# Designs tried in a protein design run: designed miniproteins, single chains, continued (2). Part 90

Each design is a single chain, and the fold is of that chain. pLDDT is the mean over its residues in the fold that is shown.

## One batch from the design tools (miniprotein)

Design m7122
Fold by ESMFold2-Fast:
Structure m7122 (fold): chain A 87 residues (1-87)
Amino acid sequence: SPAGEKMKKLLEEIYEIIKPTLSPEEQKELEKLKKKAIELIDEGKYKEALELAKKMMEFAMPKLSKEQALKVKKLFEEMLEIVDEIE
């Protein structure tokens, strides 16, 4: 669906911002969360995917610059708006 495609795009953008700030071990955990979130989006389980996106953000937040944190929060808010419109 168009909503699912946009959710995956926003999740990928969050992942791309977060990934470079993490250790190799942390990147493996982030990748697991991302993979599961994508699977949930493909199943139409947008609220569950959003909860995983929130965990990704919270996990990375202490490692992000102020600029990165603001951008990630904006992308997450766009995901929230999509979920609110569907459900």
Scores: mean pLDDT 85

Design m7123
Fold by ESMFold2-Fast:
Structure m7123 (fold): chain A 108 residues (1-108)
Amino acid sequence: SSLVEKIEKAIKEVVSEEALKKVTEEDVERVLKLLRYYLKDSDLSEEELRAIARGIAGLIVELKDAEEEERLKKLREFLKLAGLEKYYKAIEEAYKSYWDLEYPEKLF
């Protein structure tokens, strides 16, 4: 299976169908912009970065009312299932940056 297929499978395991239906193209593009910045030196393709962005956007919808510890726990679970553990630090920085921009009252 391609890495994209592995990421998409991980999304289905960690993000509910209800949350995924609420993800917009604008949400994906905003996350993708951050991922391109933090992962600029990675071997990840544009399609792989877009798949990761969809997963993160879904988690943010799912976890909008969750505490910081649960938000980080779900990100770690997603990345472990997707086989992206080596990129954890860069993706975590993108994730925290997006939370700070979209939900400034929810401290990370």
Scores: mean pLDDT 84

Design m7124
Fold by ESMFold2-Fast:
Structure m7124 (fold): chain A 114 residues (1-114)
Amino acid sequence: MEEELRKLKEKEEKRKKYSDFLIEFVREVTELVENGASEEEIEEMVEKLKKRIDEIAPNTELGKKLKELLEELKEGLLKIRREAKSEKERAEMFRKMLEELAPKFEEIVDLILE
């Protein structure tokens, strides 16, 4: 029983680590959109997060899917930066982008739960 509980705790800690990363990732992206970040700031954030992905999930399917999601988020954020004319439009475009990316978040969650 204690050995089984130990293995369950290890799985929970691993899942928590990846979940915490996703929460932090969404928070950083949201802050950039709310603050009307420049194209340079968006690119710097993407490179920072790619480095973190390589540290937490190097050469894994999870790492590959996270990087794919990050590239799509980058393109979406750059589009919002270029096309949004107001704070309200930025928020609406950001929400639409998150809805379109929801299936990729589900794939990542499934990989974390493995």
Scores: mean pLDDT 76

Design m7125
Fold by ESMFold2-Fast:
Structure m7125 (fold): chain A 58 residues (1-58)
Amino acid sequence: MKPPFLGLPEEERVELAARAIRALRESDNPETKQIVQDLLDSLPPELRARAEERAAAL
Protein backbone atom coordinates (compact mmCIF):
# COMPACT_ATOMS: atom_id res chain seq x y z
CA MET A 1 0.00 0.00 0.00
CA LYS A 2 1.84 3.02 -1.30
CA PRO A 3 -0.68 5.80 -0.61
CA PRO A 4 -2.19 6.12 2.91
CA PHE A 5 -5.52 6.82 1.20
CA LEU A 6 -6.58 3.19 1.68
CA GLY A 7 -6.04 3.21 5.44
CA LEU A 8 -7.61 6.49 6.51
CA PRO A 9 -11.10 6.86 4.98
CA GLU A 10 -11.73 3.18 4.25
CA GLU A 11 -10.91 1.86 7.72
CA GLU A 12 -12.98 4.52 9.46
CA ARG A 13 -15.89 3.84 7.14
CA VAL A 14 -15.67 0.15 8.01
CA GLU A 15 -15.69 1.02 11.71
CA LEU A 16 -18.75 3.24 11.33
CA ALA A 17 -20.56 0.55 9.36
CA ALA A 18 -19.73 -2.06 12.01
CA ARG A 19 -21.09 0.16 14.77
CA ALA A 20 -24.22 0.85 12.75
CA ILE A 21 -24.76 -2.89 12.29
CA ARG A 22 -24.55 -3.40 16.04
CA ALA A 23 -26.94 -0.54 16.71
CA LEU A 24 -29.38 -2.08 14.24
CA ARG A 25 -29.11 -5.48 15.93
CA GLU A 26 -29.78 -3.94 19.35
CA SER A 27 -32.50 -1.41 18.48
CA ASP A 28 -34.10 -3.17 15.51
CA ASN A 29 -35.09 0.30 14.32
CA PRO A 30 -36.31 0.49 10.70
CA GLU A 31 -34.68 3.89 10.20
CA THR A 32 -31.31 2.60 11.35
CA LYS A 33 -31.77 -0.54 9.26
CA GLN A 34 -32.28 1.51 6.11
CA ILE A 35 -29.14 3.55 6.76
CA VAL A 36 -27.06 0.48 7.55
CA GLN A 37 -28.15 -1.31 4.39
CA ASP A 38 -27.38 1.75 2.27
CA LEU A 39 -23.92 2.10 3.80
CA LEU A 40 -23.09 -1.58 3.33
CA ASP A 41 -24.40 -1.60 -0.23
CA SER A 42 -22.25 1.42 -1.06
CA LEU A 43 -19.10 -0.31 0.17
CA PRO A 44 -17.23 -2.82 -2.00
CA PRO A 45 -17.80 -6.46 -1.01
CA GLU A 46 -14.40 -6.76 0.69
CA LEU A 47 -15.01 -3.78 2.95
CA ARG A 48 -18.57 -4.88 3.61
CA ALA A 49 -17.38 -8.32 4.73
CA ARG A 50 -14.86 -6.69 7.06
CA ALA A 51 -17.51 -4.43 8.57
CA GLU A 52 -19.85 -7.36 9.19
CA GLU A 53 -17.08 -9.46 10.75
CA ARG A 54 -15.99 -6.55 12.92
CA ALA A 55 -19.54 -6.02 14.14
CA ALA A 56 -19.87 -9.71 14.98
CA ALA A 57 -16.51 -9.76 16.78
CA LEU A 58 -17.31 -6.65 18.79
Scores: mean pLDDT 68

Design m7126
Fold by ESMFold2-Fast:
Structure m7126 (fold): chain A 75 residues (1-75)
Amino acid sequence: MTDLEKQRKAFAEGMIKRLKYYIEKADELSEEQKKRVIEWAEEMVKIMRDLTSQYPDLEPLLKEAEELLKKLKEI
């Protein structure tokens, strides 16, 4: 595994960890904060889709991120 491969996986894993954190803390967020978190999450998933088109090894992490984004939007 190259250092760049490790970096892109770490980025994806970090995003997933942060999405899980916001889902866990959703009841503590104001409506304004929830909107900003969803906007951030949509932008991050878009970046992940672009990266996955070049690096298909990220596909499982992209799928997890999309499922977490969907869950975040439902709360």
Scores: mean pLDDT 81

Design m7127
Fold by ESMFold2-Fast:
Structure m7127 (fold): chain A 94 residues (1-94)
Amino acid sequence: ASLTEGVAELDLAGTGASVGAVATTGGGAADAVVAELRALHEAGVSGDHLIVRRDRDIPAAREAEARLRAEAEAFLAAHRGEGRGPLYRRVVAT
């Protein structure tokens, strides 16, 4: 129920799929983004790009971005062999 100053945003680009913006310093929002990635992956949606962004340039936001990216990369690595291909190859921070 609480958000702090750290925020991150995760987007899927390429196929027009977009995971909603996420504000987090507690990790719960990263879990929500991973759940969205899983739902898109199960629905057969693939993207050429996965963009992880921070909402603002502060240390807490950079940590949230790094955490979100690590969670997304772990999810995509776990699902790499399932053939949704492009999402695994394009996890980038901006």
Scores: mean pLDDT 46

Design m7128
Fold by ESMFold2-Fast:
Structure m7128 (fold): chain A 60 residues (1-60)
Amino acid sequence: SELEEILKKIEENIKKRREDYAARGYPLTDEQVEEILKKNRELLEKDPVVFAVARHDLSK
């Protein structure tokens, strides 16, 4: 589904940002990443404006 494709791209972006933050001495914990993904899923499912914006940004 389109929702799953958007979530996969968000997860890939978080993975890249984790590497950057860790290199700078500010590593994100697994719990922090899980919470971010959970909140993004809830927003995408409940808010059609958030979904439309995410689709537009991630289609670039």
Scores: mean pLDDT 75

Design m7129
Fold by ESMFold2-Fast:
Structure m7129 (fold): chain A 102 residues (1-102)
Amino acid sequence: MVTAQLVRDFFNSHDLPIYEKLLLLAKKLGLPGGSLEEVLESLRQRKPNKNSPIASIGVFLGLEPEDRAEDLSDATVRLLAQLLQDLKENGPEETLSKYFDI
């Protein structure tokens, strides 16, 4: 199970941009190659409803050097954990449908 604590601990233990940390964590969790990238690219191409929980993840797609795991809100970390769990359990197509109302 992917928890907010697992995501935060992983981010704090790696000195990489947030996007690269996400990709590395997805690989460590055994997600299919490209599954997280598909969701993140969909977030770029098809902005979710502004009230969608996943919308906050979009702020990390720019790979801002000053963005650190310690600066992430608990809400954002929980949303990242939920996204990774949904991808692991249901795959990218069902996850995209859930977050983008496709």
Scores: mean pLDDT 64

Design m7130
Fold by ESMFold2-Fast:
Structure m7130 (fold): chain A 100 residues (1-100)
Amino acid sequence: SSLEEELLELAREAIEIVEEMIEKMKELNYPQRKIDGFEELLKLLREYVEKKDLRGALTLLGTLLWSIEQDPELKEEFEEEVKRLKEIRERMAELLAELR
């Protein structure tokens, strides 16, 4: 469906943003523990998207955003990325409500 296609495009955009955040964290010499945590969340997000489990992807995106909110340094560094991920999450939630 066109709704599923839009959801997949939004989920792929979220993956690209998280990939770019991880690369920037590596360039800025963030602690390996933080990088590993984000790589684990990214792996799970990719798995949900590959399986077309868009509800799982939405839930995991919420977990990822919550994790950033608990880290003031990450929240400040990635303000624009966080803003876009929140917009993606809100739009995905709206589209998933229409698929009931």
Scores: mean pLDDT 88

Design m7131
Fold by ESMFold2-Fast:
Structure m7131 (fold): chain A 87 residues (1-87)
Amino acid sequence: MLEERLKRLKEEYEKNPSAETYILMARVYAELGKPDEAIELAKKAIELDPRFEPGAYYVISLAYEKQGKTDLAEEYRKKAEEIRKKL
């Protein structure tokens, strides 16, 4: 269940805060239909480790997709793809 995954990720974050843990928590929030929480955590992941920027934008896209905001979802998916192409 998504709530159990979120609880486990919060416990891992308390033990070892990392950009990866933020991205995993953001993904769970996106799946729960909570885009504001997902976006905030994804942005924290970028702040902690900029190498996670494409992954963070992908999660933001997923959050908007779950809200039915397909135009915003496409915009952030494009941003993630553009960054990956520049690497």
Scores: mean pLDDT 78

Design m7132
Fold by ESMFold2-Fast:
Structure m7132 (fold): chain A 81 residues (1-81)
Amino acid sequence: MFEDPKLQEMFDLALKALEEAAEGTNIPKSKIEELAREIAELAMREQPREAPVEELVRLAIFMSNLPPEIKVEKVLEALEK
């Protein structure tokens, strides 16, 4: 999907966390995928480039305006595995 493997890794991590947090909500899959892409792109813009993917994604989640149906707490819990 992405040419940059780091961006793909961030997208996959964000998508998994968002899907788990959105479980039981009426949010369409396309919106979840859109949010994951936005979070991955935000995380990719952060520095330093050597920072852990999980930490960059966590920062991007705090900077993102998630729908009220998706709780930030649940996304962060899913991100920690």
Scores: mean pLDDT 73

Design m7133
Fold by ESMFold2-Fast:
Structure m7133 (fold): chain A 81 residues (1-81)
Amino acid sequence: EEKIKKLIEEIKEAEKKGVSSEELKKLVDELVAEKTGISLGELYSLPSEERLDLYQEAIEFIFNKIEEELEKKNEHSEPLS
């Protein structure tokens, strides 16, 4: 859970900075592995179909979390702003 939160923040920063697809994919892979409770090696050993399902769920979760956080921060201005 802490690791998942950290990975989401790292993915947000990476996407914001426009890092390479390789680096972004690495962060997504780590998030998928952490969310499913398996190692990166085990994730890469999964059948393509199973792996794609995990990626789709993780990506949807990431985008939902990022959008929700960004929308809340954008919609709710700071009292001092």
Scores: mean pLDDT 70

Design m7134
Fold by ESMFold2-Fast:
Structure m7134 (fold): chain A 80 residues (1-80)
Amino acid sequence: SLEEEYRKKVEELLRKLEEAGVLTPLDRRMIETALTGDPGTALAAAQSLLTRLEGDPSVPEEVRELAREAVRLAERLVAE
């Protein structure tokens, strides 16, 4: 399902941020909101997280790509 695909993508994003050593407490809160919020709240959290990761040069490009994919999936969930 789209919800399952979205959850897996956000969980992969969390794992990759932890592996890279760049996960902040704010990122952790945004990820939790992205996983537990309603579709609109989840989209807002995913967009906020992407904005932070795009502005951080220590974040690998692979992680930024995962965040963009998570935002795209959240947009599709809101459009349902």
Scores: mean pLDDT 86

Design m7135
Fold by ESMFold2-Fast:
Formats: C-alpha cells, structure tokens, sequence
Structure m7135 (fold): chain A 95 residues (1-95)
C-alpha cells in the first residue's frame, strides 16, 4: 500500500539523516559503521556499498546506494528502480 511505502521511506530517511549528521561532525568512520550495521540487520548489500562510498568521500554515490536500498525495501521492480535512479542522478548533478 501507499501508506506502507511512505513509512518505509521515512525509516531510511532517518538513517540518511543520522549518517549526514555524523559526516558533518567529521565522524566518517562512525557513519560508515552505522551503514554497515543497517546492512547486517536488513541484508541489503546496497548499505555496505553506501558505507564504502562514504569512506571514500563519494557522498553522491552513497546517496544513490541508499536510494536503491529504499526502493528494494518498498518492493519496486528493476524498471522502477532505474527510473528512480535516473531522477536522482539528475537532481544530484545540480548540486
């Protein structure tokens, strides 16, 4: 349902917010470990990829991996994930 989708989006948005807060404080290693812990708990390989991107300073890449993890939790198809990634890449290119 749409309501379950909104709740799932809010859950990963909270994770992204805490990761961003840690990065702003210079605690990059703690941000990466938070993402790895989320990966262990959810079984989503994209969260481990996001952690590696954070450690390399590739924050736009980390956001794209988080977006894929969220889309998979929402049960989106591969085609829907590709559409979402294209929109996200376009938005991030403006930053």
Amino acid sequence: SIEKIVESINSLADLAREVHKLIEKGNVEEAAELLREAGRRTGLPELFKAAEAVEKGNYKEALLHLLVAEAKLLGLSDEEIEELLEAARKALAEL
Scores: mean pLDDT 78

Design m7136
Fold by ESMFold2-Fast:
Structure m7136 (fold): chain A 55 residues (1-55)
Amino acid sequence: ERERRIATLQRLIDEVKEAVEFARKYLTPEQAEKVEKEAQRTIDRLQAEIDALRA
């Protein structure tokens, strides 16, 4: 079911966002920036997959 797949992808995005918040609070600015850049790439990919499923 499309809705179940979208829910799974949204959960993954939420987990990635949580990892970014952790990095911002507890890691060095350099490490946090690297995590944010990699996380944004992952979020963009997951969001594109959700958008494709909704189309």
Scores: mean pLDDT 84

Design m7137
Fold by ESMFold2-Fast:
Structure m7137 (fold): chain A 75 residues (1-75)
Amino acid sequence: AAAVIEEAYRRAIERSEDPVAAEILRLALEGQRLLAAGEEPPAELVERLEELAREHPEAAREAERLAKEAMEELL
């Protein structure tokens, strides 16, 4: 499961045309890696993700779409 999630996020980052969407995906992947290792993501990572999504809702929507599409390809 963890390997599939990581691959999906990597594909989403590679397919992202919006640099903000790519940054959201990179931060989300870091959070997913920490959770998979049984670690709590740092508050700064969560805050940055929330800030980017609030200030760039279109980029956040693209990031979500790309991650979903990549995940569907791997399942």
Scores: mean pLDDT 83

Design m7138
Fold by ESMFold2-Fast:
Structure m7138 (fold): chain A 84 residues (1-84)
Amino acid sequence: SRAELLRAAARAARAAVEKLKELEDDEEARERAREAAEAALAAVLPDPVLTEAARAIAEATLAALEGDYERAEELVKELEERAR
């Protein structure tokens, strides 16, 4: 269901944000995460719910990569609320 997919996406986004907080000084890992997030934002998926989930994860990841952890947490919380 949409709720199940968004719940999985919320867990993935939270994990990504928390991992990026741990990797603040790991520029190589952060650059790989940025490339993955940008690729996800550019992807066109046939399922609009999968597109919504991928975009939400990518947006939270990019905010964390910019050091905007407040925005990243806000995006994760919004996704968790949408999953309810």
Scores: mean pLDDT 80

Design m7139
Fold by ESMFold2-Fast:
Structure m7139 (fold): chain A 100 residues (1-100)
Amino acid sequence: STLDIQEEIRELVLKLSDLLAQARNSTDEEEKKKLMEEIIKTAEKILELVKKDPRASEEEKKELEKLLKEMKEAYENEDWEKFLESVRKLIELVNDLLTK
């Protein structure tokens, strides 16, 4: 059901927002790394569900894929600021999709 997909995406976006807040407030680099890994996994699950959502355009799916790639690259480069900004943009994009 499209409604079931939308509800699961909404729950994952809430989880993503909570993980983002935890990562921003953490002073432990190892804890930040674990939180960022969980953020990436959560974002990958969101992308999988968005690809199944008929309301999502191909352009929105491609932008989400691009943001996920930027998150992974920022994580590998230990660019925390770029990582957090990419997560913020992904949350905004997905929330816009959910409010259609």
Scores: mean pLDDT 85

Design m7140
Fold by ESMFold2-Fast:
Structure m7140 (fold): chain A 105 residues (1-105)
Amino acid sequence: MKPSGGEAMALALRVLYEMDKEGPVSREELVDRIVEASEGRISRAEATAIIDTMIEAGVILRDPETGLLRLNLPGLMAGLNSTDPEETLKKMLETLEAAEAAARA
């Protein structure tokens, strides 16, 4: 079953958060992990579009030295008035769910 745009972004955010704990990730590794985690419900093209949207929104940063991607956790924590990375992720996921519901209403 194909996930909604909000569900797809939420999955991408969860995947990036887990990968970012082990360090910055390449775009290809992130795309591969999103496709795998979705069990093929999100295509490589859709995963790429989600990553591009998250970079544009400032949720993902590109490292200028390595070209690797990482979660803008400090920016998200500041924006959500949070000092806990896991609570920050939870609030971001809730925001994506609310935005999806609002877009359908």
Scores: mean pLDDT 74

Design m7141
Fold by ESMFold2-Fast:
Order: sequence, then structure tokens, then C-alpha cells
Structure m7141 (fold): chain A 64 residues (1-64)
Amino acid sequence: MSELELLKKKADTLSPKEIVDFLRQYTAQRARELRAETDPERRRQIWRDLSEFVEHAEDLLRKG
């Protein structure tokens, strides 16, 4: 179950502008999760996933 892998693959097929928009939407979605979560461990998981995807998107933008 690799949600991140699917997101990374989808980002890989997008243009730089589309990647930025996708990242924005993903960030907003994770922010909603954070509002609902009071467990620090789950919040760390969300931040970790977000950080990992941001790094991947940044690499794609550098290559594009």
C-alpha cells in the first residue's frame, strides 16, 4: 500500500506547473488531516510523507 509511490508516479507524468499545483493540493489535504489528528505520532507521519513528496517534486522541478 504505497500511496506515496502512486503520487510520485503521477507527479512524474506532469509538467512543472502541474506539479506545483498538485503539491499545493496535497499539502492542503495533509493540513486537514493535521487538524483532525491530536496524536503526535500520526502528525509526525503526515509531516514525513509531506516532506518526502516535497523533496520528490523539487527534484522533478530541477530536472524539468
Scores: mean pLDDT 78

Design m7142
Fold by ESMFold2-Fast:
Structure m7142 (fold): chain A 80 residues (1-80)
Amino acid sequence: KQKEIDDEAELTLLHIKAEIARRFGDYEAAVKWYKKGVEKAKESGNEEGLKLFIQDLESLAKVAPPEVAEEARKIIEEAR
């Protein structure tokens, strides 16, 4: 089904973008991409993708500056 393939591809791209941003210390970009990933996973009903993004946000919150860490925690709370 095209919609399912498109949704999975978009989630994969959002995850890659967030991981690249985080790896290079662009924590503000990383949290924005993870937020889009959470929203897309919820919209498409992808529970496995949602769990992955939540784990990534939890990890980000441990290393990011306080402002980004707080935003990550809010996204996690809203996703649960």
Scores: mean pLDDT 82

Design m7143
Fold by ESMFold2-Fast:
Structure m7143 (fold): chain A 100 residues (1-100)
Amino acid sequence: SALELRERLIELVEKAYEGKLSEEDLEELRRIEEELLARFNSDDERLRLEALAIAGVVAYHGLELAGTATERQRELGRLAEEFLETGDLELGRRLAELMR
């Protein structure tokens, strides 16, 4: 599911920040990247918006760990997480507009 993919990516980003990524973790990241790209290129609007939201949450979490996240990026991260939890397409569409 989108939520499971998000959870695993957050764990891998935290491992990366701590310098603890294994070769198996890097291979898993490659597989997840391919799955996200497939979703982003899908004809299904929901799958495209889920891929965008997952990428956004992961990127903003990484920036937060680095201490470089802006207030706008934190707000976008919260919107992306709310969309992933609720499945409300209107939230996903708003996220896509704001991430231009």
Scores: mean pLDDT 84

Design m7144
Fold by ESMFold2-Fast:
Structure m7144 (fold): chain A 116 residues (1-116)
Amino acid sequence: MKLIRPGDKVGVVATKEAESAARTVALGLQEMGAEVIDLVVVDDPRQMPEAVRELIAKGADAIVLVSPNTPEAAEAVRRAAQIAKEAGVPLIHAPVGDDPTEVARAAREAGASNAA
């Protein structure tokens, strides 16, 4: 029930292949009222857990991972999700190929549900 809300500090992490999709997600989140504190692009999905830890240290209220739906990315996403869970920060995975506007819209709808 608590996903990204207006005013939330959101960190975005993407693989280099997903950079354009991540940029669109970040713009959609900003248009929906979220504060995108950083967009981290990594060359290797294995670097995503470390990027997530950095964003949590910067005070992210939520994190969005944008990566291809591969076994290596899935393992990195699982590790990143565990780090976020231990810090109490919600993590959303947006696989490459999904419409970034739909991801941002879903995040806003979840935020709207918590605004009242």
Scores: mean pLDDT 73

Design m7145
Fold by ESMFold2-Fast:
Structure m7145 (fold): chain A 90 residues (1-90)
Amino acid sequence: SEEEELIEQIEEAVKKLKELLEKLEKDESVPEEVKKIAREMYKKFKELAEKAKEAIKKGDFETAMKYLKEMAELYKKYQEKIDDLLLEQR
């Protein structure tokens, strides 16, 4: 179903973000402050993803779209923070 496909896409996004975090954690050249921000981003992203999935399962697409928008805004905000920190290390 369309609902199942959307839930699978959300779960895939969370898995990809976890894999990126695990790669970042293993990279000794990455500052600890960047790793800390990435961990915080992943935690918040996962919380929003669970809320979005719950809303989809209930057929509350208005609430689901709200959480998906918050996830996109969160990702952008934390990427900007990481980019700023990496620029300061140059």
Scores: mean pLDDT 81

Design m7146
Fold by ESMFold2-Fast:
Structure m7146 (fold): chain A 88 residues (1-88)
Amino acid sequence: MVTGVTAQNNPDGTVVITTLDADGNVLDTRTVQLPPGYRLTSVELSADGKSVTLLVEGADGNQEVYEIPVDDDGKLGEPVLVARAEAP
């Protein structure tokens, strides 16, 4: 059962996302390509462990939200852009 998620920004504009079980064992790792100039600012696992939400921000302050489905084995699916917000 997936109980945790971690994410790491890479200098090449990718993010490495890792799903973890309750004992801290790695279940899956996925590399996601962000749009040019965007960086991960937040990562969150859903309460049911079935999705991971990524908040990313561009150099201009614009934000995008991606959701990644998680299967029963903790495997990460394809990221889907679900929301955008312009800088205030």
Scores: mean pLDDT 81

Design m7147
Fold by ESMFold2-Fast:
Structure m7147 (fold): chain A 92 residues (1-92)
Amino acid sequence: GMEALERAYKLAIDALKKAGEKIPTSLYIGLLLRAIGAYYDALLTGNVKKGLEELLEILKYLKEELEKLGDEELVKEVEKKIEEIEEILKSL
């Protein structure tokens, strides 16, 4: 339940922090706030599945932005985090 949400949130924040120096600061802060919001909404509502789905959408958006920058190494790192969160979702 909540342990799955915490794990997914940690994965999303780690991906954002790794990408933070490579993307515009405004984009980094915007995505970080969206991830925090998704986590808090899931905590308050108990809707873990929705929280994980929202974190996945944030990371997929981050991946698209990194692809535009040509940072293949960061794209692969974010893709790995996406796959890990998708596995958590499948276990719910």
Scores: mean pLDDT 87

Design m7148
Fold by ESMFold2-Fast:
Structure m7148 (fold): chain A 92 residues (1-92)
Amino acid sequence: KEDEKKREEIVEILLEEAKKVLGVKEEDLEEGRELLRKNNLSSEELLKQLEKNKEYVDKVLEAAKAGEVSEEQKELAEKEKKVLDEVLEKYK
């Protein structure tokens, strides 16, 4: 239950930042919340997954510098990085 509470806190912060930075609709936030709960990851596994997602986003941003991705993809990746950085900073 303690790990479940910490995981729930991480999920809520992640969804709050996604709403704020990405302008995600309430319907999509609810779907995201359900999806994150369904994967049944521990809080440690969830944070590790977010770190991997940040590595992926950093690679997309490097590809953008090389002109290999669209401006739309670059803008989305910059917003996703901001969300991930905010969440990870609070737990590390």
Scores: mean pLDDT 77

Design m7149
Fold by ESMFold2-Fast:
Structure m7149 (fold): chain A 75 residues (1-75)
Amino acid sequence: MTLEEARRFGTSLAEIEAARARYLAEVEEARRELERILAQTSDPEERERMRRQFQQRVDATRAFFEAGLALFEAL
């Protein structure tokens, strides 16, 4: 892909990267909240469930951003 082709599509790689950076900041805040909840949760099965659900959501969204960047590069 040339720089001219990238500009022609009207979608900014910088916008996707900025959205990803904002998401990572929100994930860090949510992780701190999860750690606070886990500190109050004595049930190990519930703690593992909460951690797995959080990680699954993070992984899915990361994969979405990575796929978006790869598609942009392939265009």
Scores: mean pLDDT 71

Design m7150
Fold by ESMFold2-Fast:
Structure m7150 (fold): chain A 68 residues (1-68)
Amino acid sequence: SMLDEIRELLEEYLRLYKEKNPELSEEEIAQLEKTVEQALEIAKTMSEEDQQVLKRLLEHEIRRLKEE
């Protein structure tokens, strides 16, 4: 489903972000994980069109992180 794809992209973004920011504290990591869960809950309330836009935005941000 689109939500499963968004979940996978959010989890990949979080993984890459942690890899790029090794100085993050356990508390900062926990806050990021909560933010990802909140983003998923918001995504569930979105239209299919808005979910597709979110997916494309996440793919763009992940690509940007990989290039840096």
Scores: mean pLDDT 84

Design m7151
Fold by ESMFold2-Fast:
Structure m7151 (fold): chain A 85 residues (1-85)
Amino acid sequence: SSMAELQKLIEKMREIVEQAKKANTSEARKAAMVQITDLMNEGVKVADAETARKISRLTAKLIRAIKNADYEGAFEELEKMEEVA
């Protein structure tokens, strides 16, 4: 189902954030931002228009949190994405 596919993509995003937090380097954060953007592009293809808009907005906030090494903020945005899916 579209919901199950979206949930799987969000779980992959969570693992990427966890690995970026463990590494805690600028290069790991840059790699995570690229990977999360790619997963978001996959997610919007399987979601309806309203869910796609919500996921895109939350992913933008997630990317900003990662850029700032704000891992707590990143996990908060992931929790909101999981509620939308």
Scores: mean pLDDT 88

Design m7152
Fold by ESMFold2-Fast:
Structure m7152 (fold): chain A 60 residues (1-60)
Amino acid sequence: SKEIVEIELQILVYEIMKDSSRFLAERTSGDIKAQNEAAVAELDAKIAELKKQLAQLKAQ
């Protein structure tokens, strides 16, 4: 369905954003490092929530 595809695409976008934030966190220091580490944690939480929604939709 369109909703399943939209959630899968959103997960992909968040995973790309997470990879970028992780890359910056590993190559920076101080406030920039901390901000990117926080972004990785936030994106992990969002991806986990979307994966739960996706599993529920696929069970229908």
Scores: mean pLDDT 89

Design m7153
Fold by ESMFold2-Fast:
Structure m7153 (fold): chain A 72 residues (1-72)
Amino acid sequence: SAEELRRQAAELRLEAEVLLGLAGIYRGVARVLERNGASQEEIDALLAKADALEAQARALAAQAAALERQAG
């Protein structure tokens, strides 16, 4: 049903929001470490984790959008 598809889409959007929040935390930590003179390798590792989480969130959001289109 359209209602069920919209519920599934909402769940995926919530998961995407959680992943974006986590990515923001990794980016925040990277900025703090940069200010404290941490190695570029450590900073790059955190930014890579943030990038991966953002990519996953975008995929979930795209899946949610597809379900919303199917719902009408």
Scores: mean pLDDT 92

Design m7154
Fold by ESMFold2-Fast:
Structure m7154 (fold): chain A 65 residues (1-65)
Amino acid sequence: SHMDEEILKKAYEMAAEKGIMARFEMQNGKLVVTGIGESKEKVQEFVDELNEALKKEGRAEVVLK
């Protein structure tokens, strides 16, 4: 859907701004985040920030996978 595309685009843009390499996919109304070559702590900080951004807009929850 257009909303899913917007969420994915936002996630990739935010990751690029922070220098985070990750894969994003929508599963059962949740955004799943998988870090690529990143530390778990760095990815978790990013996920927390992305969750707050998406939550404010009433969008999908972010799940680290």
Scores: mean pLDDT 75

Design m7155
Fold by ESMFold2-Fast:
Structure m7155 (fold): chain A 65 residues (1-65)
Amino acid sequence: GKLDIIKLAKKAKDLSEFAHMLNMFGDKSAQKAAIELAEEYGNELDEENILKVAERAEKLGPFKP
């Protein structure tokens, strides 16, 4: 959920590491959101980018294979 995404982000140094951690956690929608955000806004992990990842992941919904 959104709170899990925020907690995991605190352990990551940048959006690329955050995407890798989200993949390992099994949150494919949040992983995709983090990758897309890194491409759009750069690889910096800040509070605004963390919230944007969570919001985009929610809009993508649960992982679809």
Scores: mean pLDDT 75

